Designed miniproteins, single chains, continued (3). Designs and how they scored, part 75

Each design is a single chain, and the fold is of that chain. pLDDT is the mean over its residues in the fold that is shown.

## One batch from the design tools (miniprotein)

Design m10596
Fold by ESMFold2-Fast:
Structure m10596 (fold): chain A 90 residues (1-90)
Amino acid sequence: SVEDKIEQMRTLTEDQARQMAQQVIQDLEKKLLEKLKKLPEEEALKAYEEFQKLVIKMIDAMDDPSQTLEQKIDIFEEQAKKILEIIKEL
């Protein structure tokens, strides 16, 4: 699951955690796109725009040199949970 991958990121090196983060983002996008296929275009566009904003925050967190890996993953997880909630509500 996405949650299991995020938990694994906490036990990895920074480079390995970045690779896992990319997989998590791809898994989330795939889940979102499957839901968006069933929605009217206007609702699909709105959901995808919110997803893109959260992904930018996830990438920015992982790229922040001022944060520890644990702090980066905490911010990443917060955004991932918001994406999962969007997918659940669709």
Scores: mean pLDDT 89

Design m10597
Fold by ESMFold2-Fast:
Structure m10597 (fold): chain A 79 residues (1-79)
Amino acid sequence: LTDDQVRQLTQQVFEIQEKIKKEGIKKAKEAGLSEKEAEKLADEVVFANPFDVSDSLEEWEKKLKEAMEKAIEEAKKKL
């Protein structure tokens, strides 16, 4: 990867992470979690599922969405 490609990829990864966190927080709050619990859950899911350069951005985003939904479902069962 060139420096320009790394910079562009880094920006795209960041944008996807922010989008998934925002959506995850909203969905977790709808499931009954507090704002603080929802934020912590979203942060933990994103941290546990880093972008791997062997994946496409689309494949990674799908994995991240699935991980987020699973984490919310597991948290909901504990309520």
Scores: mean pLDDT 81

Design m10598
Fold by ESMFold2-Fast:
Structure m10598 (fold): chain A 70 residues (1-70)
Amino acid sequence: SARLILLETSEPLDEAALRAVPGVEAVYLNADRKFAMVVLEPGADVEAVVAALRELAGPHLVSIGVSEQV
């Protein structure tokens, strides 16, 4: 099953910085770049990716959640 991280921020996200995080396969941003769906590589360390995404969002983090596709 594919693992996803859903990320919401109050300020636009840097797509290149999100794509540079180890374990990230793909990133999809909405038009305002304040909502991201981050697709993880098979076998990626979810906790490490979540930690990196929290650091990138910084004080602008609104929400972060992990979702599993069945």
Scores: mean pLDDT 83

Design m10599
Fold by ESMFold2-Fast:
Structure m10599 (fold): chain A 93 residues (1-93)
Amino acid sequence: LEAESEALVRILETLKKQLESLKDKIPEEKYEEALRLLEEAIELARRGDLEGAAEKLEEAADVLESTGTFEAEILASFLYMVASIARQIARRL
């Protein structure tokens, strides 16, 4: 369970780097909002709150989808997938 939280944090840190690569490709407000939500998800995952992390990842994905850019939509799809997995793990605790 702690191992799953550590693995999730590492995955989210990688996705954060991918989001940072989009900084100049999406509106600044949407970038800042998605980054804040992803940082909140990382902190929740570090605390073992996988359901809270999943909710923040879904919110970040919604923000990225709202930009209408292909790269942001792909990243949003990964965030939705990771949120679904995190939520499934949390429910098996």
Scores: mean pLDDT 85

Design m10600
Fold by ESMFold2-Fast:
Structure m10600 (fold): chain A 94 residues (1-94)
Amino acid sequence: SHAELEAAERFGLALIHRALAGREVADEEIRAFLAMLAPHPELFRRVVEAAALYAQESTDPRGQARLLALLRRMAELDPARRAYLDAVIAGIRP
């Protein structure tokens, strides 16, 4: 449903903001997010691109490093999306 997609997007953005702030993001939460967006590749792409944009625009090197670590962990936990995530990560660090 539209409400479920909005909830999934807000959950993804919350993980990004927590990572950027140096707050704990558990593997279980990352797996839950990945599973929630498995049937929604378009929304997954938008959330990942938002993370990449936050990393690129971050004036705090620690914040950027934390977001890169989050994206790398997503790639490790989701082999099906690994190639896409690796390409996004490479784009942040040319």
Scores: mean pLDDT 83

Design m10601
Fold by ESMFold2-Fast:
Structure m10601 (fold): chain A 57 residues (1-57)
Amino acid sequence: SAAELARKQRILDGIEAALNSPDPVIRRAALAEARKVLPTFSGELRERLEALLARHE
């Protein structure tokens, strides 16, 4: 649904912002959250999340 896509976009944006934090504790928590939610994502949003994980690991 459009509402579900918008919700997942907000989650992805939040993870992306947290991964760019200067605080290593926040970045580590964001990586853990990204891995946890990855199986619930699909299509282009999943590809974006996988790219973020690869870039920040």
Scores: mean pLDDT 85

Design m10602
Fold by ESMFold2-Fast:
Structure m10602 (fold): chain A 77 residues (1-77)
Amino acid sequence: SKFRERAERQARQMLRDSEELEKAAEELEKTKPDTPSTQSAVDLLRVGSETSRFLAERIEEERRRREEEARRRREEE
């Protein structure tokens, strides 16, 4: 089941990317420069963070659902 392990690594990587993007957005937001360019950058970083998190959650959700289905079938007898 190397497929499972690879999916886990991908999900973790995407989650880390999400956290790094959030951190970058937070740091940039702390500077609060008046430039519209900075606002756009903060927004873009947050969108990127949400996207990476969404992808990680989808991978985890798909795996969880498959495990849950297999478990339910076993318990159903």
Scores: mean pLDDT 76

Design m10603
Fold by ESMFold2-Fast:
Structure m10603 (fold): chain A 84 residues (1-84)
Amino acid sequence: SAVDQLRQAREAVRAGDLDAAAAHLEKAAELLSGEVKTNLLAAADALRRGDTVAAAVALVEAARLVEDPEIKEELLAIARELLR
């Protein structure tokens, strides 16, 4: 599920593996659509470049657009982890 991919992305961020986190965000994006998908792909691209601030901004924008509260919570949790 998208939630499972986002949880794996969060674990990868905590481990300092930004490439693994980006791969999980890309997999979550495949399960979603529209502007949420676009922002997840932007976040993944930012992580692959090591731009954690740009990634966090894209994740917060995705969270603002998503209707599913569980997905919203995981996106915001990843953004908070990246800004530490």
Scores: mean pLDDT 88

Design m10604
Fold by ESMFold2-Fast:
Structure m10604 (fold): chain A 65 residues (1-65)
Amino acid sequence: SAVEARVAAMLAALDEGLANALRYGHLSEEEAARVREAMRPTIEEAARSGDSSLLRGGNPRAAPA
C-alpha cells in the first residue's frame, strides 16, 4: 500500500542517518534503537497524512551527522 511504502521509505532514511551516527560513535546501538522507536509513530502519522513536516527538521540529509 502507499502508506506502507511511505513508512518504509521514511524508516530507511532514518536508518541511514542512525547508521552513520553509529559508525562515527555519536550514538550507541541502544540510543539509535530508542530514536528509531520514538520516531515510528511520527513517521506513521506523516505517512498517513502525507505531511513530512511532522518529522521536524525536514529530511535526514538536513540533520547534523
Scores: mean pLDDT 72

Design m10605
Fold by ESMFold2-Fast:
Structure m10605 (fold): chain A 99 residues (1-99)
Amino acid sequence: MEKLEELKKEVEKEVEELKEEILPPLEEAVKKFKEEKGENVSPEELKEFIEKYLKENKEYKALYVFQGVAKAIELVRAGRPEMEALEAVKEGIKKAKEE
């Protein structure tokens, strides 16, 4: 089997294990952003708001996963290999598990 498929399966499994801890604080951050800033703001402002909200509320597991996913999206948009994007997500998950 290809290394890419193995890494993708590993990332999906680890996200599934963490989803109940990371999704509620992420959903709350997005809800708070919509209430305070509205929907017509830059992706950069959304990213900064979510990171600040999670950090101020000590939701470090959600913060690290969010940072990994945000980095992966930036890498994909820059035309970098999918492997680098998956490695960014995996690094975020690793940091989240250490909290």
Scores: mean pLDDT 76

Design m10606
Fold by ESMFold2-Fast:
Parts: C-alpha cells; structure tokens; sequence
Structure m10606 (fold): chain A 113 residues (1-113)
C-alpha cells in the first residue's frame, strides 16, 4: 500500500522533529499529528487485513506513546490524545494494542496527579 508507506514515512519524520524540539507547545502539536497519522494507518491496515503492518504500527504507537509521556509528563493533552488512540484501537478490534495503551495511560495519570 503506497498510501500506508507514505503515512509511515511521515510519522518517522515527525518523530524526529519531536525528539529535536524543545518547545512544549510545538511538541504537543507534533504529538497530535503523529497520533492522527497512526490512527489513519491502523484503519488502513485493518481494511487491508495486513497483520504484519498492524504489528509494526502497534509497536510504533507504543514506542511513541512512551516517548510522549516521558517528554511531556504533566501536559493534560498527552492523556487526552492517548485516550483517543486507545479508543480508536479498541473500535478497530485491536484489543491487545488498546490494553498496552491503557498501561501507558495509567503511567501518564500518575504523573499528572
């Protein structure tokens, strides 16, 4: 899927920008863009029945969720975006990914309390 390859390439570029950014407002905007693209990638991979690509997307989502929590531990928008990603994964039947995202959400809640 050329469209899915383009989305994954854009996610990689945005992740590099996120790692280099020192402005919290810019970091949140990049995080929101990556989350949107990951959710689009999940939908396309489910539609195509591509289990290998779904595993890759899941690993990328989890890696990035952990990076966002580490870099923006007290920003309430991080929790909101993670909850949207979890709910989206659950709606698509990606229950294992949703459970793993729930664990990241619990860690984020502890840091925002």
Amino acid sequence: SEELDEIMAKIKELMEKFDKSTDPEEQVKIFEEIAKLLMEAMELAVKNGDEERLREIGRTALLFANKAVAKLPTDPRVLEVLQKMRDHARKLGLDELAEMLDKVIEEARKRQA
Scores: mean pLDDT 85

Design m10607
Fold by ESMFold2-Fast:
Structure m10607 (fold): chain A 96 residues (1-96)
Amino acid sequence: SSATQQIRADIDAALDDLAAITDLSAVQNALRTILMRSPTVSQAVRDQIRAAISATTIAAVRAHIASIRSLLPSMNQAQLQQFLAAIRDAIAQARQ
């Protein structure tokens, strides 16, 4: 649906903001918030978030974010809405 396509586009934009964080600890704290606030997203997405939280470099975190982007088509509208809200909230907290 056009609504689902728009939500996926909004998530891509929010993930761009997440990937733009240059501090490893800051992006990993944002990812912990996303994991906590998106309990119903797919196990594959949650596994990528956990891998990113355990990463030792910004480049490795960004690779896991790219993997999350490839998994968006596997999520239903409710999962996408929850995920978008979680990412936006985490970014807003990181900017305070």
Scores: mean pLDDT 89

Design m10608
Fold by ESMFold2-Fast:
Structure m10608 (fold): chain A 74 residues (1-74)
Amino acid sequence: SKEELKEDYRKLLDHLVAEAEAVLSPEQVAAVRARYAATMAKLDDPSATEAELRAAVSEFLTGYTRLRRAEAAA
């Protein structure tokens, strides 16, 4: 169901934020938290379709990967 999908995504995002806090700089953690807040707002939208939820999470994962690569290059 859409509600089960939302719950699974919330758990995934919470896990990734916790990982970011353990390994990334404070500046990169702030960037991850900003992306997290935007993605969670979409997950909380009752009008969002399953496709829109998947797209929002995919965008978060892409941004998260870029931030981790940028930190590793610094």
Scores: mean pLDDT 82

Design m10609
Fold by ESMFold2-Fast:
Structure m10609 (fold): chain A 99 residues (1-99)
Amino acid sequence: SAVEKLKEVLKEAIELLDELLEDESLSEEAQEYLRKAKESLEKAIEALENNDVVSAVLHTTQAIQHIRQAIKLTTNEEHQAQLREMVKRLEEAINEVLS
């Protein structure tokens, strides 16, 4: 289902954010936005477990906004590419749920 796909994309995003947060090349401000993004993604998963798709989409959208701020704060092209791909996958998963 679209909901199961969103849940898997959310879990994969959290795992990638955990890996990125271990990278000392990220600024403290970029790390703070990625921590906020992770918190929002965790809230999105909790909402899906409670069958609250609307709240899950809201929390995922908030996470995307935090990730976009982190992208602006990094000059590392690999980190920018990984974060942009994460945003794309999250947006695609939201669109599938809303269709």
Scores: mean pLDDT 89

Design m10610
Fold by ESMFold2-Fast:
Structure m10610 (fold): chain A 83 residues (1-83)
Amino acid sequence: MKEYYLRNGKKTLELGYYFKYNPSGENPFDYGELAGEGVLRAQELAYEIGKKLASSKSEKELEQLADDIIEEIAQELIEKGKE
């Protein structure tokens, strides 16, 4: 699963779009599982991803940034989802 994100930097940007807006049409995911507080937090994190990745035009640099950002997002969501 982690390799899936790193394989295509565009997927990381698309992820931000899903948390901000409704899925484009190919996405089987839904906000149902991340509804409420999770969605709002993901939107803020998605904004930061877009800003950082926008500065990187090289795919090599994009993958390096994506790895760090993806892990940070996952950790934030896990911690927020805890009891």
Scores: mean pLDDT 48

Design m10611
Fold by ESMFold2-Fast:
Structure m10611 (fold): chain A 57 residues (1-57)
Amino acid sequence: DEARRYFEELSKDLDLPTSVRLAALSDLEAFARARGLSPRETAELVVESLRTGKSLR
């Protein structure tokens, strides 16, 4: 899964709890299914949500 691999790389320097990381992986799947987003864009949105505390939509 390209989005998952990209997420792992982008979040490598973030100290994420396991529960937060698992929730983020679930969000990656949902956003990938929405189409119109590349794996990179999907991963970037999820990581940005974690950094800023904004809820995903």
Scores: mean pLDDT 69

Design m10612
Fold by ESMFold2-Fast:
Structure m10612 (fold): chain A 85 residues (1-85)
Amino acid sequence: SIIAEMEQLRQRFVDAMAAGDREAAIAAVAGFLKLYAEAGKQRGWPESEISERVNELADALSRAWRAGDVQAAVDAFDRAIAEIS
């Protein structure tokens, strides 16, 4: 399911933060944002709303990465998953 893939990508990002693996973190975020956008489209969200939500999530994850704040990253991913559950 899309939720299971998103949960796996959340874990990959957390693991990448612990390892300092920026390339793995970028790949995990890109995959997650793609699935999140696809889920939003399936739920009938307007393209403008999907774009705003994707940008907000990307910004939150970027801030969490720069701060080394694992909990902030997990909270941002969990909020996105809850929105499409």
Scores: mean pLDDT 91

Design m10613
Fold by ESMFold2-Fast:
Structure m10613 (fold): chain A 100 residues (1-100)
Amino acid sequence: MEATRKALHDGVAEAIEKGDLETARFLVIAGHEELVLQAEKAGDEERLAQINEDYEKLLKIIRVLESIPELDPETRRKIAELVRQGKYDEALKLLEEVKK
């Protein structure tokens, strides 16, 4: 599970950094499905809840990024780094300040 979660975060972050939001969205959806299957096999209801919360936050980040097509590369890199670290709430706050 942790290795899959890290690979998902790294892949989504790289796609965001490149401005490839279609790939970022695909990775979030596909990665969520894989993490859900792993949590269900483990019988870990708390992890399943956390995986679903992380999924909703990541999709929101992607949707906000899609609404700001001219986002500067420096801000995009900062968002990507926050996603890589799993700091979704900080990423969303930064995006909300930019979207003003």
Scores: mean pLDDT 81

Design m10614
Fold by ESMFold2-Fast:
Structure m10614 (fold): chain A 85 residues (1-85)
Amino acid sequence: MEEERKKLEDGRKKMMGLLWLTVAEVEIWLAEKYLEKGDLENAERHLKAARDAVEQAKHYGADPERVAELEQRIAELEKKIEEKK
């Protein structure tokens, strides 16, 4: 019973990590689309949401390689937004 419970809890934690990685990817995509349109305010808002989602993914023990990839993409977008100000 307790081992079964731990397996379900570990599964939920893994699913939460994947969910937050997915949220971060969607927020990065939205930031990129707003940046393409010249909407810097919305691009910055979605970039912040992407950073917050990555922090949540890290909290749930998401894959460090995927986290690093998303952090890299966020940094590149931040640089592009700053260059357009």
Scores: mean pLDDT 84

Design m10615
Fold by ESMFold2-Fast:
Structure m10615 (fold): chain A 63 residues (1-63)
Amino acid sequence: PALPPADEEAQRVILRGVNELADSLDPDQLAELSREFAEVYRRHRGDVAALEELVARKKKELA
């Protein structure tokens, strides 16, 4: 069964963010980032904007 479109888009944002940051993060930091994405997704289920903000914030912290 297919995921609802909002859930699919949220997962795409998470995967893109993780992939973009993976080159800059140690495995331990990557695990923490994955946990943070999971928490945001559960709190703001289907809220793609909240996930995009998290990615942007993490990229800024690592720049």
Scores: mean pLDDT 70

Design m10616
Fold by ESMFold2-Fast:
Structure m10616 (fold): chain A 91 residues (1-91)
Amino acid sequence: LTLTVQVLPSGRVVHTAESSREDVDRMEVSISGADSGPLAPTVVSESRTVTLEVSVKESQTIVGTARAFRRDASGREHELGTAVARVTVEA
């Protein structure tokens, strides 16, 4: 599981989570300010690639988290991995 962060002009921050594993059934991506909590709703997708964008107006540290899950034969989900990225956005 890979989580890539791009900081773009005007405070745009793009997080892209990718998994090359064929056994991934679901991914979750969340973005939070380190001291402020969630900056956007968590994105849940059955795709092995998930992108989430936020815009920030003030300098802050952002924490992105990506989680990958597999469903077993009973329909229960098991976490396969977690990736975390921290980036400081300057105004």
Scores: mean pLDDT 80

Design m10617
Fold by ESMFold2-Fast:
Structure m10617 (fold): chain A 80 residues (1-80)
Amino acid sequence: SPEELEEKLKRYVLIAGEKAAELMDKIDKEKGEEIRGLLKRLENEPWDKIALALQMELLRYGYEEALAAFSLEFAKLYEE
């Protein structure tokens, strides 16, 4: 159902977002916490809005490794 797909994609976005935050922790713990804070604030938003906001924030930081990790993890989860 559309509702089941939405919940599934939201879980994938949050899992991939946490993976990006964990990579940010290795560079700067404050930036990892900022990413987790963003995910917490947007937890009731649709999956695509969470994904867009997270990608924009990571892009603004210039942390290509964290952005790539988010994108690859989401794609991996989506293909399963």
Scores: mean pLDDT 82

Design m10618
Fold by ESMFold2-Fast:
Structure m10618 (fold): chain A 80 residues (1-80)
Amino acid sequence: MGNAEKGKELFEELGLGDLFSTEPGPDGAGPNLGRAGTEYSDEQLRELLTKGFAALPSLEGVLSEQEIEDLVAYLKTLTG
């Protein structure tokens, strides 16, 4: 089980907000994560973080499995 508070800290520390929109808005070049908790499953969010999408490189070699789960938990709090 991930820790959403630690996930938020990691999201901010890694500058992921510059690579993903967390605000509701028009379609961009990358996924809008402002509704990640309602639009994506846990598996889809893990795949996004581990495989990389758009401008995001794969984080599988950079983050532990627990840190990825923490990020998933944070993103699941984003419901629009």
Scores: mean pLDDT 68

Design m10619
Fold by ESMFold2-Fast:
Structure m10619 (fold): chain A 76 residues (1-76)
Amino acid sequence: MPEVLIARPGEPFVDSEAKVEVDFDARTVTVDTSGLEAGTYTVLVREPNGNTALATVEVGPDDKEATAPARVGRQG
């Protein structure tokens, strides 16, 4: 399963149990935000195969999901 790390601006990355979907073709990340407070977050996803996705998502106070453009890295 992919590893998900989330950070607020100026805060360290922490492991998150949030459900994340990465679309490598569209270069987007969708995050389940139901456990997150409103604000801007940086999300880093690492797959077991070494592929990565990095996105900045904006979460509203009642949002349960946020989708953002992602910078994707492939190790092959």
Scores: mean pLDDT 76

Design m10620
Fold by ESMFold2-Fast:
Structure m10620 (fold): chain A 90 residues (1-90)
Amino acid sequence: MELPKTPVSLESLKLVIKAINAVLEGDKKKAEEYLEEFKKLSPENAEDVREVLERIAKLVEEGRLSEAVALGVGYVLHLIGNMVDAELGL
């Protein structure tokens, strides 16, 4: 997975979490709605988020729910780490 090019805002992070939860629940339409709202706030990161959501959706479709959850959690932690690094000037 590619890391986001710029740190996302807390508002953008909430949309990513909602989109991941939607795709984990099998609601691709709701996930796409959250991704479109995210794209308005963070267009440079939208493609990276889309790729992660598509990979999570594929794992869910294949019945690999534990791996889908692990990927989603890992991605959110990477985004949080990037935000913390930006705030701390790292």
Scores: mean pLDDT 80

Design m10621
Fold by ESMFold2-Fast:
Structure m10621 (fold): chain A 62 residues (1-62)
Amino acid sequence: SRAEAAVAGARIVRDASAAGADAETRLQAGKEAARLLGLPDDTVEAAERGGALAVILGSQAE
């Protein structure tokens, strides 16, 4: 379930980036991915900086 949530989160961030989204839209995608994964607030900022990889790694750290 967690690995599947991480993949879903990565897809959301990737799709936002592929659509040529603004930084704000990518941040919102990161927030949604973090919510799906049940990750803490700092994960959203990490996702913004490192994209989908940071979100995936965050989910694996548990």
Scores: mean pLDDT 58

Design m10622
Fold by ESMFold2-Fast:
Structure m10622 (fold): chain A 60 residues (1-60)
Amino acid sequence: SLAAVQAQIATLDANIDALQKDRQERLKAGDFLMADFIDIAISAEQMVRDRLRERAAQLS
C-alpha cells in the first residue's frame, strides 16, 4: 500500500540522518576508513529510498 511505502521512506530518512551523524563523528575521531564505509551505506540507503519514492508515485 502507499501508506506502507511512505512509512518505509520515513524510516530510511531517519536511518540516513543517523548515518550522516555517525559519519561526522567518525571524521572528528580520525576514523577515515569507517567514515568511508558509512558513506557507502548512506549511498545504498539513498538508492533504496529513491526506488521507494518511484513506487509511491506509481501507487498515487
Scores: mean pLDDT 88

Design m10623
Fold by ESMFold2-Fast:
Structure m10623 (fold): chain A 79 residues (1-79)
Amino acid sequence: AQVAFLLGVKSKEPFDEEKIRELAAASGTTLRQFKPTSDGYFLGGLAPDEAAARAFVAALKEAYPDAEFSTLVVFPLLR
């Protein structure tokens, strides 16, 4: 079942939105929210399943190893 996801990120390094969207697409996810915060970003989107959402988070952690990531929140979508 498709899921929606939410993730908070704290980073001193600015994120490239285009690159983040590319990483999301490579993981089979669609980034719907890219909101800057005082110390990072709030990310949200859609994934075909939880595994795809977790793969996107893993790719983000590899691309931005010095960033701090919140616990990934996943919501099942109704048919």
Scores: mean pLDDT 82

Design m10624
Fold by ESMFold2-Fast:
Structure m10624 (fold): chain A 100 residues (1-100)
Amino acid sequence: SMRDEVEALFEEVLAEMERLREELREKLSQAKTIEEAEKIRDEFEKRMDELVNRAMRALLTAHHHGELSEAELEAYLAKLGEVSREMQELYDEKLEELRK
């Protein structure tokens, strides 16, 4: 069903975003300057945007067709936002390290 397909796609995207977060952590650990950290951030923001857009298109389409409630849509969006926030925190922590 469309609902099962959207759930499967969401879980795939979330897993890819979590892998991307771990790649970000590893690459940030190797950055020696603020400029290097900014380049890493820009690369990962682009990759994250592609994943989020893929999930958003599927979720909004399913909601539009009545396959997902508003509450279910908001719950999925909250999960995507959580991983995005964790990635921003990794970047912020690295900037604080480099400014010391």
Scores: mean pLDDT 87

Design m10625
Fold by ESMFold2-Fast:
Structure m10625 (fold): chain A 84 residues (1-84)
Amino acid sequence: PPLKTEYSDEELLEIARKAAEAAKEAIRNGDLATALVAISELERIAKKNPAAAELLEEVARVAEENGYFDLAERARKAAEEAKK
């Protein structure tokens, strides 16, 4: 169950930046399982803070550059959903 603790926008963005870095590194290393977990965390944060959409777009770009088109599409779709 989710915690009742509210994160500030700044705290959510810091967590999102760490998740984005973990996702990008995992993608570069071919660790798809770790990349998927990090992208899932970014998706969760983006639902609460739309500013995380830019981080999802960056992860999508790195995934595409490394040939992981399914991960790139997932991250890009999450970024678009967060912007509306």
Scores: mean pLDDT 80

Design m10626
Fold by ESMFold2-Fast:
Structure m10626 (fold): chain A 64 residues (1-64)
Amino acid sequence: SSLTVEEAKALAEELLAKADPAHPNLPLARQALEQGERETDPEKARGWYLEAAYYAQYAVDTQA
């Protein structure tokens, strides 16, 4: 909630790199990241990157 757009994107990319690519949440995380990249409104872009980070974090936390 206190992250900048750039920090939220970096967090999402870091978590995506750590997550198991086979996890069911990875397509959702990638979709949210793509939405953030095409979004021109910084507030909406940050929201998409945080959503991507959320799905990627869940994938990291639930992997064996």
Scores: mean pLDDT 84

Design m10627
Fold by ESMFold2-Fast:
Parts: sequence; structure tokens; C-alpha cells
Structure m10627 (fold): chain A 70 residues (1-70)
Amino acid sequence: SETEAAKRQAILAGLAAAQEAMETVSRDQAVQLGADTAGRKAREAGLSPEQVAEVTAETKALAQRMLDSV
């Protein structure tokens, strides 16, 4: 669905931003940048405030797990 695709794109953009940020900032800052990027992309895609919050929270959790594994 369109909503599922938009959520997936926002999460992937956030995770990519978090990984790239790890080159220059702390892990906690990289996680936050990833979450913020995902939220922004979700808003740009026209998702509801509730869906934006969901995407932001999911991206933060995924980024924490991803970066903790390194």
C-alpha cells in the first residue's frame, strides 16, 4: 500500500542518515539524527501525526539496535 511504502521509505532514509552520521557524531546523536530524518520524510510524504510518531519511534529503536551491533 501507499502508506506502507511511505513508512518504509522514511525508516530507510532515517537508518541511512544514522549510519552516515556515525562518521562524525556520537552514537546517541546519530540515532537522534536518524529518527529526526525519518520523521521529516514521513511528514513530507503526507503521513498523519500519529503515523509520523510511529515511524520516528520505530526508526529510533532500529537505529539503536543497528549501531549497537557494531
Scores: mean pLDDT 85

Design m10628
Fold by ESMFold2-Fast:
Structure m10628 (fold): chain A 59 residues (1-59)
Amino acid sequence: MVKQYIKSDEQLLVDGVQAIGKHFKLSDEQIQGIINTLREKKVDPKLFSQNSGKLVTTL
């Protein structure tokens, strides 16, 4: 592709929650519930996607 696209904040949120959900072996339904909750709470998806893996490893 000659044109690159940047992931939207929503896509970063979805990717981050799915990565964490798979790590904790959550169901697709649980992952979708978390995504919906974070969207409603207007959580910054960039902070979530960047730091989530580090936080779960540190704990």
Scores: mean pLDDT 61

Design m10629
Fold by ESMFold2-Fast:
Structure m10629 (fold): chain A 71 residues (1-71)
Amino acid sequence: MSEEQKEVYVKAVERIGEKGGFSKEEIEKYIEKILNAKDAKEAAKILLEFGKKAGLSPEEVDRIGVEAATE
């Protein structure tokens, strides 16, 4: 996974965590999982799991990821 892709997924994790009311420590834990992902597919799977815990639908998680990629 490229550094550019990692940055996008990290931003998505931050947005999901803020929407879900998660602490900075919990957000950092999921950022670490993203950074340790083998590829973008595994990172997307981690995002979907975190989004579900934040009370977000898979569709909302995907939208956040797309928005992070267009920044």
Scores: mean pLDDT 80

Design m10630
Fold by ESMFold2-Fast:
Formats: sequence, structure tokens, C-alpha cells
Structure m10630 (fold): chain A 80 residues (1-80)
Amino acid sequence: SHMEQEKLEIGQRTIEHLERLREYVEKNVKDEEIKKRLVELLERTIERLREALENRDFEAFYETLREADEEIEKLGEELR
């Protein structure tokens, strides 16, 4: 269906954006502890998203993004 194809395309673009973000963090984040935590989070998230997308498990895909967003929010609070 058009909806399923659209979800696959958005999912693939999301993974590509997160890979670029991982590279950006690796190169630009100066705090080694923050960099390590963010890279590990992004790598785990990307792996889980790839698996969910391969299985066409869009529920697991969005759940993974929600969990990652919550972890990033929590890390952001710790940096204040």
C-alpha cells in the first residue's frame, strides 16, 4: 500500500539521518563521556531500527524512536 511504502521510505531516511548524527557526534562532541554515551545510544538505536524496518515492524520502529528520544531528553537534563 502507499502508506506502507511511505513508512518504509521515512524509516530509511530516519536511519540515514541518525547515522549522520552519529558521525557528527563522534567528530564534534568534545566531552569524551557525553560522546561515548551518545554514540552508544545512537548505535543501539540504529541497530534496533534496522531490525524493525527489515521485519516491517513499524510499531517496534516508532517505540524504538520514542525510547531513544526519552534517553536523549534525560541526558540533556543531566547536562544542565
Scores: mean pLDDT 85

